Designed miniproteins, single chains, continued (4). Designs and how they scored, part 12

Each design is a single chain, and the fold is of that chain. pLDDT is the mean over its residues in the fold that is shown.

## One batch from the design tools (miniprotein)

Design m12390
Fold by ESMFold2-Fast:
Structure m12390 (fold): chain A 96 residues (1-96)
Amino acid sequence: SIEEIKEFYINMLTTLTGYALRHIDDEEVRKKIEELKKEAIEQIKNAKTPAEISKIFEEYVRKLEELVDPELAAKIRSLRETILKLRERAAREAAG
């Protein structure tokens, strides 16, 4: 359902954000990330289609990667890919 998709993306966004914040000491960068997180979660809650949810999440990840060093950005990308792959597997098993 759309509600399950929203919950999945909010949880993934929260996980990626938490991971990033554990590796960032700069308070200004941390505050900016927290604001972007709040805005993205609100947009996801108001989204009407899976495509809109995915677009909001992709824009958030892009902005997050812009704020961090290349090594941390690569780790965030790797974690995101792992979560998405696990979700697709679970969704396929549930549908089959």
Scores: mean pLDDT 85

Design m12391
Fold by ESMFold2-Fast:
Structure m12391 (fold): chain A 94 residues (1-94)
Amino acid sequence: MDAVLARAREVLEELRRTGYSPVLRRVEARLDELIAAASDPELQEILRQTKLVAVAELHLALQNHEISGKKEEIIAKMEEELEALRRLIEERAK
């Protein structure tokens, strides 16, 4: 787990230097919104770790699938999962 988080952090630092694609900016913004909506500090920390890994893995997946045409499918799946997570957080806030 720690090795995965360390790698994800390095990828994110590179992205901050080179600039995010519009898709990565949207995903990061949605995760930041979810973190801000979470009132539980433990859940906020889990979401911060999820954001770090998810953005890094999405970046790598989009690079690896540039030629395969699956890029749009990967993006759609990520957006679906973010919406499901938003609903779960709203339910827990009750």
Scores: mean pLDDT 67

Design m12392
Fold by ESMFold2-Fast:
Formats: sequence, C-alpha cells, structure tokens
Structure m12392 (fold): chain A 99 residues (1-99)
Amino acid sequence: ARFLEEAVRRAFLAAARGETLELSEEEERRLEELERRLLEIIEREGLDAALEWLRREGASPEFVEMLRAAHERDYEAGLEALKRFTGIEEAMDKVRAKG
C-alpha cells in the first residue's frame, strides 16, 4: 500500500541525511494493520495474490520486488530493489560529487 511505501521511503531518506524518522502512534498502528492484512492474504491466497493487491493499491514495482525478496529471504535482491525504490544511489552519487 502507498502509505507503507511512503513510510519506508521516508525512513531511508532520513537515515541518508543522518536523521532518525519518528513515526506517530497512529502511523505505527496503520503499519501493523497493513502487515496483518498482507499476512492474511498470503495465508488465504498466497504471495502472488498479496503482491497483486499491493500493485492494485498503488505500490511501485520496486517496492513489490523488495517485499518478494524479503519473503523469499533473498536479502541481496531485497537490498538492490530497495536502492531502486528509494533512489538512494542517485543521492549517494550527488554526495560523493559534493553536489
């Protein structure tokens, strides 16, 4: 879902700036609700159905790939998808170039 995607993106961008992202109690609760719903779909209909639901809810292909990699415990593919999802490589290249 878009809310989870934005929360994850915000957290990584804050970390890249040397900041800590603080989530409100309401935002944490919404993330827990979304996780429960994803797990329920996985249990009833499988992973592919849950990932299709996320795409239909507006999740990016990169975010979906990251979640698939995490479920399959492919941490290398997950990190690569996360870099594409956050654009952190572009941000890091600008930092290395001092611009």
Scores: mean pLDDT 64

Design m12393
Fold by ESMFold2-Fast:
Structure m12393 (fold): chain A 68 residues (1-68)
Amino acid sequence: SMEEALELVRELAEKAGLPEEKLEKVIEAIKNGDLATGLAGIRDLGEAAGDPELARRAAELLRKHWTS
């Protein structure tokens, strides 16, 4: 859901060193209803931030989006 995706973005925003522009694009995608693009962006940024658990949570929500 949008709420779950935005919570993951909030957790990502607490990580130091993430590019702000990429975070903004992910938030825009989610707010525009493009959850697939938003969740994929969270996954990729989570991996880049060294948080594989957050990346896996985003991937799980993305899978659920395709199966719902």
Scores: mean pLDDT 77

Design m12394
Fold by ESMFold2-Fast:
Structure m12394 (fold): chain A 91 residues (1-91)
Amino acid sequence: SVEEEMENAVKRIEELAKDPSATPEEVRKAGDEALRTINRGAEVDPEKAAEYAKKIAELSKKGAENGTPEQRAVFAALAERAKAIADKLEK
């Protein structure tokens, strides 16, 4: 289901935020895929998609605060992108 795909996207970002070995490129690619999945989910259930987008934003913000110096900028960008999607879906 699309909900399961969104749950898996959140789990992937959560794991990367805890992984000091994750490269900026890996985080960016996973983030792009996660947000693409959220946008697909929004076509079916925009309220649920907004919840998952908020979760990705929260986890990415933690990655920006606690990640390696190389990871912080990519996680900060992902947090802002996910927040923008959540805000758009709530309008």
Scores: mean pLDDT 88

Design m12395
Fold by ESMFold2-Fast:
Structure m12395 (fold): chain A 105 residues (1-105)
Amino acid sequence: DVPDIDGLIDRIAEAARQGKDQTESIKLAGEEAIKLKASPMIFGMGLGKALASGKKAADLARAAYEFAQGNDKKAIEAAKNAGLDDEAIKALKEQSKKLSQYDRE
């Protein structure tokens, strides 16, 4: 999963070079999702859908990160922008919050 996430981060970083503020935040969110290290499997459910859409991959990475940080409103908006339905958003939220319990591990 690290190679797939690395490719996602690289595309986000290239986009960030052209439209700075929003894409930089999304790049950092993606890197933080990787740094949680708990989640090839857990992020895979949401990330698989984002990678299939391509265009929404950055929004999904942001959603997972914001849920892990407890910023539910921002995470839900990002997940909706990624094209997730309400059921997928709830699943992503539960998995991301479980990961936040294992901070610094």
Scores: mean pLDDT 53

Design m12396
Fold by ESMFold2-Fast:
Structure m12396 (fold): chain A 74 residues (1-74)
Amino acid sequence: GPVYAVELTGDPLAQIFLQLLEKQGLIELKKIGDGKYAVKLSGHPEAEFVLKQLEKQGLIKLTKVESEEAAKKL
């Protein structure tokens, strides 16, 4: 599925939501820095929807990337 770079804006709820999506198998979550994650979607539309809702609420910064390596450059 598509890969996103995710930056947390400091709200603890964002990390909790990302971990819940990972536990449900909707995303693969990899920490790439402090408050920064590479997120690979499993192809379920719910995962992308939730990530975009978190971005709209200002809880994360979401950037679509070509790979995990591209995410590390952000």
Scores: mean pLDDT 80

Design m12397
Fold by ESMFold2-Fast:
Structure m12397 (fold): chain A 82 residues (1-82)
Amino acid sequence: DVKEEVIKKLEELAKKYPKAEGALQTLAEALRDAASLGDKATARAAAHMAENAKEFLLKGGADEKLGEEASELLKKLAEALA
């Protein structure tokens, strides 16, 4: 399940990068909420989050590389569910 895989990867990154934990957990929780509404809702949420994730994560204590990695995960999820 691509949704669960991406959500778990974000949760794993939160565990690995304590400075960005809050921001990464916020993204994972938002995806879980969207997933409860179905694949189209999840795809829309993931696409929107991908466009904003790098800036959001940088403000949340992540470096650019982590922000880019999270953005790519969200883009892949949006494409898989579109």
Scores: mean pLDDT 82

Design m12398
Fold by ESMFold2-Fast:
Structure m12398 (fold): chain A 82 residues (1-82)
Amino acid sequence: VAADLAALRAAAPSFSPEQLAGALAAAAYATASPDPALRALGEEVIRILAPHATPAAAALLREAAERFPEAAEAIAALLAAL
């Protein structure tokens, strides 16, 4: 996991808006998990990727919130922080 997070940090500046939005939506989902390990992982992924979020990625995140109601609150909180 730590090695995967280091690889994510290195790759983050090269991500497309679609890749950023997908990863951020998945991370927001993870923060809603009853599993504390998944919540912690989601929080770290958001911390790594949020500074790289463009307006295009934010628009795709809004679409993800409409399609994934269980993550909608977490995605809305993330969007408010961007």
Scores: mean pLDDT 76

Design m12399
Fold by ESMFold2-Fast:
Structure m12399 (fold): chain A 79 residues (1-79)
Amino acid sequence: DAMKKKREEVVKEILKMAEEGASINDITTKAIKADLTPEDLYEIAEAVEKLDTEEHRQLAAQLVLIAAVKETIERIKKK
């Protein structure tokens, strides 16, 4: 619960950073260090993609890739 609230705060902060034009490197580094879930990363990617700039589309693609890798690793470990 406390961990969930902390992740929700990080998601909100990252979305604000993306809207304010923060670099892909800054956003992806923050997401990785915060150890966001694949679901959190997909949520950010969908929101960022809606901003419809080339930079935001590239950011969304990077976040989806990170999420897919994390999801695959988690599935292998849980099985």
Scores: mean pLDDT 80

Design m12400
Fold by ESMFold2-Fast:
Structure m12400 (fold): chain A 99 residues (1-99)
Amino acid sequence: SSKDISLQYTILGLLLVGLETELRLKIRQEGESEAYREMLELVRRMQQLMSQNFEENISEIIELLREIRRIAREAGDEVTAQMAENMVEVAERIRELLE
């Protein structure tokens, strides 16, 4: 239903704020690496896709989240990887609700 999509969209948006906050914290504590720069660029792209045409962009959003998860795992950042994984699950639920 449209209410279910709206709820999942709100959850995804809040999780995205959490992910951005975690990445900024890691950069502050450990310095900016190539991995963190790449993940922030993907977060910025996802923010754009969510604000412009969310429902039509859901598959691209899922692929961006999977890429963040991959980069985080390769960097040994299990916290960021788990955050991205949780967001993939929410985005996949939205895609299912969209048919």
Scores: mean pLDDT 88

Design m12401
Fold by ESMFold2-Fast:
Structure m12401 (fold): chain A 77 residues (1-77)
Amino acid sequence: SLDQAIRLLRQALRAVQNGDLDLAARLADQALDLARQGGAPQSVIRSIEGAILAARNGDGDTAISALTSAIRGLEQL
């Protein structure tokens, strides 16, 4: 489940880089559910939540930063 969360977050990151913030938010939201079910640290959960909020607000740079932090946090588990 956490491996699938990482894959979805990487897809969300690519969506932001391609200018598709709506897709990025949807993919990050799916990753959030999987991260919560997989017992991810609260810091990772907050990073994913921040990425979703940034993407929904049209803030691509903040979304990239938050997604990158979430991916690194999960990869370090």
Scores: mean pLDDT 90

Design m12402
Fold by ESMFold2-Fast:
Structure m12402 (fold): chain A 81 residues (1-81)
Amino acid sequence: SLEELKKKIEELYKRAIELVKELLKHTSKEDLPRVIGLGLRVIGIYEDAMLALKRGDLEEAKKYLEELEKLIKELEELLNK
């Protein structure tokens, strides 16, 4: 359902932002621009996902959900280095 999809996107967004916050506290000055860039991408994908949901475009919203999941995995990999 649209409500279930919205809830999943919101939960992933919160998780991604917490990962970015944690990563920013442990990241070197050299890697800081990459972490900031990933954080901006998380925000952008979330905004696009919310706009897709507002239009009732479930296919587009699902695509952005998948992109958020991919970004979370990338953030988790960076945090484990």
Scores: mean pLDDT 86

Design m12403
Fold by ESMFold2-Fast:
Structure m12403 (fold): chain A 70 residues (1-70)
Amino acid sequence: MTRTVTTVIRVSVEDARARGLDSVEDFAGEEAGRLVARLQAEGWVVRSVRAEGRVEGDTWVVTVTVTAEE
């Protein structure tokens, strides 16, 4: 069975930098990796991953979409 999971994460630029993240793209990649790892640990086979990041003032907004199957 195919499953699509979408999550939206927000972080302040200050908090992101305190975590050692240098760009919104780095943040998007890290969050995408976390979602993929969780789904794989649950026994899902990841078929596609898309992560989009944008800057909203002092906040980074990342949307991660993963398509997976059993």
Scores: mean pLDDT 82

Design m12404
Fold by ESMFold2-Fast:
Structure m12404 (fold): chain A 85 residues (1-85)
Amino acid sequence: SSELTNLEVSIDPETGKIVAKATSTGAEGEFPSFVVREPRGADGRPELVLYSQIGKRANRVYTQVVSEADGFRDGMTGTLTVIKP
């Protein structure tokens, strides 16, 4: 689980592609990521939710939530959630 505690958002400045990166010593990697627009955020404002699949099973997902107005930036951190089938 330690490799998942140091995940951060990385954004390619040329393509806008978003990935989650593990930065822990010996656990470096990039994980495929996609953004979902949530029109009803916690404060009633639209939010963007980043999902990053960790490993081969959809049972480990990194998530980061931001307001739609702020967007995602390189170096942002988020929480790990576990999605079970």
Scores: mean pLDDT 64

Design m12405
Fold by ESMFold2-Fast:
Structure m12405 (fold): chain A 72 residues (1-72)
Amino acid sequence: SELDLANAGAEFLVEYFEKHGDKMFNSLSKEEQKQLIQRLRGLLALLRSKGASQELLDRIEEQIKKLEEKLK
């Protein structure tokens, strides 16, 4: 189902960023970092619209906020 796919995608995304996000993000240019955050915000909105679990969405948002803090 679309819901199952949304949850699987959200879980894959959050696990990747929890394990590798900092190292990957630090390897990017400032412009690439900004573009990645914009894309992640768009993907979070899409996953929310498809009914991904609130727990997974909250974990993804936490990872995005951590990356946004690195741009300050």
Scores: mean pLDDT 86

Design m12406
Fold by ESMFold2-Fast:
Structure m12406 (fold): chain A 66 residues (1-66)
Amino acid sequence: SMRLEISEGIGRLIGMAREGADRKEIEEEAKKLGVSVQTIYDAVNAPTPEEFLEYARKALEQALKA
């Protein structure tokens, strides 16, 4: 499903950012998904699981509207 594919893409991108992938690569992949790079880094830096889920949902909403 489109939602599942987008969700998986966002999860992979967050994982890449957590593993210290090149910022330029993260920016290019975020642009392809229609997601703000800031939202990806907000999710990566979220101090609680609740805040992480809020940013992950925001990223999904951005991608679905792109």
Scores: mean pLDDT 84

Design m12407
Fold by ESMFold2-Fast:
Structure m12407 (fold): chain A 71 residues (1-71)
Amino acid sequence: MEAMKKVEELEKEVREKGEEALKAGNEKEVKKLTLEGQIEAGEIIKPTASEEEKEEIEKKIEELRKQLEAL
């Protein structure tokens, strides 16, 4: 289950970078890092998912991309 471990490692890195950005007073950067990390996590999981799950993941990624564009 390598994809899940990569997602967990990515989430840890995003949290660490987000905390550093927060200490610097960059709230917008924290939100951007979080959204980018969630999009990357979805892209990592998508190839291992079923066809139905891939469609659900695609929709979630699109929603996150819209939030990122709104920043």
Scores: mean pLDDT 78

Design m12408
Fold by ESMFold2-Fast:
Structure m12408 (fold): chain A 86 residues (1-86)
Amino acid sequence: SEVEELIKKALLESIDMEEEENLELADELMEKILKLTFNMTLEEYKALPKEKRDEIAAKVTPLVKKVKDEIEEELEKLLKEREEKR
């Protein structure tokens, strides 16, 4: 899945980023998910009524969680390897 690949890439890249940069990455990821899954921009999403935004978020959140759970072992291993390399 293209969306799952984007989420995985963003999560793996976040390991190398400072907190501020990681927040920017999250916004970019959300925009890409919205475009691929719902064919809408981040601006269009923000302009939606709260009920519609909540509906979209309810569909996005399980996808992010699923990918995070699938790569949790890989993320932990990368973090540990970086700590050992220091």
Scores: mean pLDDT 71

Design m12409
Fold by ESMFold2-Fast:
Structure m12409 (fold): chain A 103 residues (1-103)
Amino acid sequence: SEAEHKLVLLESSLTSFEMLYFIAIKTNEKIPQDLFDRMMANISALAEETIAALEKEDPAAAARMRQLHADFLAQLQANRDNPQKSLDLVTAYTQALDELRKA
């Protein structure tokens, strides 16, 4: 479906974000703010497209994804200075989206 295709694209983008956090943690460096902002903008745009597609195919799944995305944004912003917690949050969001896609 269109929603499944968009979920796969979003999951792929989140995997790239996970790798950036993994590298930052391993090298004891911070992800530059401009790179973080660009990644977040791309993830948010893909999430909005995915939610729109889900709303047409499965409104209940769309509502669940809206909640997951909102919680992810709020928690990631609150934990911007905690790279390990941020990595854990990105990983958890990716897993939740994978489960949503498989349902």
Scores: mean pLDDT 86

Design m12410
Fold by ESMFold2-Fast:
Structure m12410 (fold): chain A 67 residues (1-67)
Amino acid sequence: GSETLRRGAEGARRLLEEGGGAGGLATASHQIFDAIRQHPEADAEAREEAREAALELRKRSQEMGGA
């Protein structure tokens, strides 16, 4: 539900703050997108927050792969 998606977003922010490898960030992004798909009952706001976090993880992963 919404709690799972909010935890995913929190984990994403922590991973971005602590630093992670490109592969780890990409995997975390995919896991959050999968969680959004698996929780259709979640609030739209929770889904949007999780989606934004997943996109930020993906962006950071791609930037690291080009450095």
Scores: mean pLDDT 80

Design m12411
Fold by ESMFold2-Fast:
Structure m12411 (fold): chain A 89 residues (1-89)
Amino acid sequence: EEELEEYWKKLAEESRKRFEEEHQKNIDVLKSKNDTEGLKKYEAILKKLDEIDREFWEAVLRGDFDRAKQLYEEGKKLLEEYKKIVDEA
């Protein structure tokens, strides 16, 4: 139980660190290309990621690790959409 909670916390923290490290570079790329539509889509994805992050931590705190896993997978899909926006810009 405690080990599983620590595992999910570490996984989420490492994923967020990697996202944050690339975040500013990707915004700068979109701005340099004047991709206003790409920026809007990117901001919408960030908003969805924040909602998933909140629900994820609520699930972890409840001990609902099946729900936490589901939310983590949803977050991964949104990160893939974000990467496509940057790659296509």
Scores: mean pLDDT 70

Design m12412
Fold by ESMFold2-Fast:
Structure m12412 (fold): chain A 97 residues (1-97)
Amino acid sequence: MDSKKQQLIDLLKKAFSDPKVATESVGASMRAMADGLERGLSPEEIRRLARNAELDAVSKYYPEIKKLASQLSDADREDAIKQALEEVKQEKKKKEE
């Protein structure tokens, strides 16, 4: 599992490092969260909708992300997405020095 999780993190980092892909992913996530809130869904359901929207958006550019995500647990997928986003954010800060 760790190897597949690391592959997912690496692909997500590549996807999120592209400003166009990152912007589409964030937009999709925000729309899913807004829809979930308006429908009165639970926090867990809202988080699941947001994560699925993010994966669908990036999978348009990196189809392997969807395949790897489907092979991981929900917890491992969420952790991989969080780690990839944080690492990309840190890399951007280093380049803006």
Scores: mean pLDDT 76

Design m12413
Fold by ESMFold2-Fast:
Structure m12413 (fold): chain A 92 residues (1-92)
Amino acid sequence: DEANLAAVQAAIDATRDSTLEQQLTAARAAVVAGRLGMDELGERIVALIPKATPEQVKEADKLIEEAARLLDRGDFEGARKKLEEALEVLEK
């Protein structure tokens, strides 16, 4: 998906001076948010990842992975909630 590739590239560019773990988490957030039509939420998550602790990144990544699994099952509301929970973790 060309739009998803552009969002992933933007997330990597925004986190280029970060760890590989942070870059991968940002890329996953961009993909999931894009698939949900929640690009603004994805951008907010990506912006917080470079400033997050390793513990926050790990917890956010788990929530983003759960959102992706829910989305694959057609649970758009559950996926949205998990992305919002990931944002809350990163805002702490």
Scores: mean pLDDT 81

Design m12414
Fold by ESMFold2-Fast:
Structure m12414 (fold): chain A 80 residues (1-80)
Amino acid sequence: SLIDWFVKQGADKDKVEKALEQMKLIRELTKFIKELREKYGIDIPLPDEPVGSQENLDRYREKAVEEVKKKIEEIKKKLG
């Protein structure tokens, strides 16, 4: 695995695992933002706080969902 490779290079396993977890969270965040822009035409700013945990990613998603709800209501008002 990628983790095993880094450990063989002399890296600390716990630090490598945390770094890979953070990279996964950043990838999920990037994918989520891209989907909002491409599929829904919604441009949401990047989080002001670092996405260092699943909890922080979930909080960002909750804020993004509220922005999506506002956009949906705005569209509904324009359509009647």
Scores: mean pLDDT 68

Design m12415
Fold by ESMFold2-Fast:
Structure m12415 (fold): chain A 55 residues (1-55)
Amino acid sequence: SMEDLAKVEEIMARLEAAAGVKLPELREEWIRGVEEGKVSVDDIEAFADALIASL
């Protein structure tokens, strides 16, 4: 949904800001995963939060 895509973009912006680098391949992968119903936005958020905490 548009709301899910907006959340993925927000999560990606936070992750890229924390990492100091753009991650276009990861962005495309996560958007596709949500669109195909293979991964939830909550799963993406949890993974991104864990990754940011490890930086």
Scores: mean pLDDT 84

Design m12416
Fold by ESMFold2-Fast:
Structure m12416 (fold): chain A 87 residues (1-87)
Amino acid sequence: MAEEAYRQAYAAGVMEGAAGAEAGVPLEELVERGRAAFREAEAAGLLTPEEAEAAARGAEEGIREGYALAQAGESLEEIQARARAAL
């Protein structure tokens, strides 16, 4: 279901965004990687177009949030705990 795909991708995105911020990776590069992964999954027939769109949106929103939280000084452990609680 598209909503499940969004929620899973969002939680993963939050963790990836936070880790990427700590590693000094540019935000837009992380967002592009997230979106590309789900387009590839759709092309491979692993996700429907609706699921791929929802997952890509979730990943982008999650990455942006995790990145911002890490830059605001939250620890990776705190951010990852919040991401897991969301899913």
Scores: mean pLDDT 80

Design m12417
Fold by ESMFold2-Fast:
Structure m12417 (fold): chain A 67 residues (1-67)
Amino acid sequence: DKKKKVEKAIELIRKGASEEEVAELVKDDEEVSNLLRGMAYVSRRAPEGVDVEQALAAIEKQIYALI
């Protein structure tokens, strides 16, 4: 159940999980795994000039378009 794995990964990202932890949940889907890594990076790093909440929502939308 790919959707449940994605939901679990997003929950872990909100708790500060590493890119590696979230990628492991969906490593059978490279594209989704890479997008989850991007979400974890943005969440943990909060790059200057980036609206973190908006960026996370945009990546989440991309992931759900793939599943």
Scores: mean pLDDT 78

Design m12418
Fold by ESMFold2-Fast:
Order: structure tokens, then sequence, then C-alpha cells
Structure m12418 (fold): chain A 95 residues (1-95)
């Protein structure tokens, strides 16, 4: 899809810009400093996944999917990302 073609470029632009990286972290309910401490590859992967989810949720909203269902999906993604970030930081501290 167009979103899949753009996702790597958008993710790189977000990671390379401190303001955009901070905004992404805040949107994911993460500590911006903790997110910035992750390896660049992990930051890019999370940014790419977030962009793809945003595009998918927009498409589903346009198709008439209830807002409650879309909100629940976004909340599940945020919780999964929080767990992933915590695990990655713990692994980095142990290395």
Amino acid sequence: SRAEELAPQVAQAVVDDEGKRRALAEGLELDPAAFAALPDAVQREIAEEAFLLAAELQARAAAGVPEEELRAEAARFIEAVKARVAAALAAQAAA
C-alpha cells in the first residue's frame, strides 16, 4: 500500500527530528527521554508501526468502524509498545 511504501521514510524523518520523536513518545504515553535512549533501529521500527497503525485506523474510520473499536485497537498498540520499550531498556541496561 501507499502507507507501507512511505512508512520507512516517515519513520526515519521522525527519529531524525527531536520534536517529532518527542511528539511520538508522548502520543504513545512514553517518557521521551526513555524512548530517545533506545537504539535508532528500535525507534524507527516503533515509528514505522505507529505510522502504519494510524493509516489503518484512518481507513477503518472512513469505512464506518465505530470510534470505540478504533480507540480500543489504539490502546492495545500503546500497551504493547510500552511493554516492548520497557523490555528493550532492561536488556540494554543488562548488557
Scores: mean pLDDT 86

Design m12419
Fold by ESMFold2-Fast:
Structure m12419 (fold): chain A 86 residues (1-86)
Amino acid sequence: ATVTLSLVEAVERLAELLGADESALEGARVLQKLAPDVKVTVPENPTAEQLHEAVMNAVAALASDPELAKKIAEFAGVDPSDIVVP
């Protein structure tokens, strides 16, 4: 079975498995505030690698979406064209 997590929830679970990274969690909260509909689908008992891959894929998808990139740039005060897609 799979579960659908918010970006913050996925980062929280990853932090629990790898040891707490509060700065990454704060970054995920900011991204979720800009794109609240962003969800991460993972197995019910995901490994740290599965969570990390899902989080990185979600971040890459946000950077690849021109409308979301524009919202992120407006929030950060940066030109959308300066957002690098990993």
Scores: mean pLDDT 66

Design m12420
Fold by ESMFold2-Fast:
Structure m12420 (fold): chain A 130 residues (1-130)
Amino acid sequence: SELDELEEQLLKNFEEQAARYIEEHQPDGLMSWAQFEQFLMTMFIPLDTEAMEEIRELFKRLAPDGKLSLEQVKEILKFIVDLLRKKGISPEEIRALTDLTLEEGEQAIEQGLSPEEIFELIEERRRERE
């Protein structure tokens, strides 16, 4: 379905940006909870407190020593995409998150942009491209 294709594209972008984050910030190729939480914030992923608690519990089960490999990070990202779909994320938000890069997310945080403002910028960029 169209939603299944969008979900696959979203997961692929999250995986690509997570790999970039690890390459830039983690010389050992491992990510702590604090670093993973910063990554989620940088990507403007719309997670409420309940979703964050579920993600944190999965992190603890996969990383009892407190650090995840890229493959384990990808497993959690798949869980996150499934959670977002279950909570009724809009197709517009999925498209925006699919196009958002780590660099754009980092710049948006430094500028104090809201999720709404970053999504509007990504939508404008998509309109200019199409």
Scores: mean pLDDT 82

Design m12421
Fold by ESMFold2-Fast:
Structure m12421 (fold): chain A 93 residues (1-93)
Amino acid sequence: SPTIATIEKMVSAVTSMLDMEALDSKDPELQQALRQLRDQITDVALKGIKEGKSVEEIAAEIKKILDEFAAKHPEVKGLVDKIKARMDAIIAQ
């Protein structure tokens, strides 16, 4: 399915960017929080696929989770903005 392929590409890009930040971080609490965020995003995407949600619906749910994370961890706001921009670029293709 073109929809599933786009969702997989989007999730892969998001999780890779989060994994890189976690690896680069010197803050153990932030590293743990980024790993939990990664798992949460993967779970939301998988559930959305199973429920037949659109790319746009799944992207909106992921963006909401990312925005809530940035509100708790303002230091990663720039990363979250980059991730959301990358998601939009993938969806527009």
Scores: mean pLDDT 90

Design m12422
Fold by ESMFold2-Fast:
Structure m12422 (fold): chain A 65 residues (1-65)
Amino acid sequence: SMAARRQQLIDELEAAARQAAAHLAEVEARVKASPELSQEEIAELIAARLMAATLPKILERVKAE
């Protein structure tokens, strides 16, 4: 069923969005505790912010289809 496949995709995207938000919170907490930011920490923060912002928008688009 196409509906079952769509629901599985929605469930996976919802899980991914929750994981991205949790990861962003963890990275932001580590960055806040760091006395100095490395290039790797800056890159991880940018990536975490992008994923946390993007996944909810993809989820909304899929749900709107």
Scores: mean pLDDT 86

Design m12423
Fold by ESMFold2-Fast:
Structure m12423 (fold): chain A 71 residues (1-71)
Amino acid sequence: SDEDVEWLKKQAERALKLIGDQTSLSPEEKRAAMEQVIRSVRTEAERLGLSKEQIDDLINYIERLSQQVLS
């Protein structure tokens, strides 16, 4: 549902911010952690029965955010 998409976006945003704020992690470790967030979101979206279009849009959004955090 659209509510599940918005919930997953907020969870991903919080996770990416926490990873970005970590001073003990290298850029490579941050990238790996963000990739794990993306994998976890995809798995949860599939479990929730989101459509392929909703999942693709959600993952593209999170990937763009991860690039912004790493820049």
Scores: mean pLDDT 87

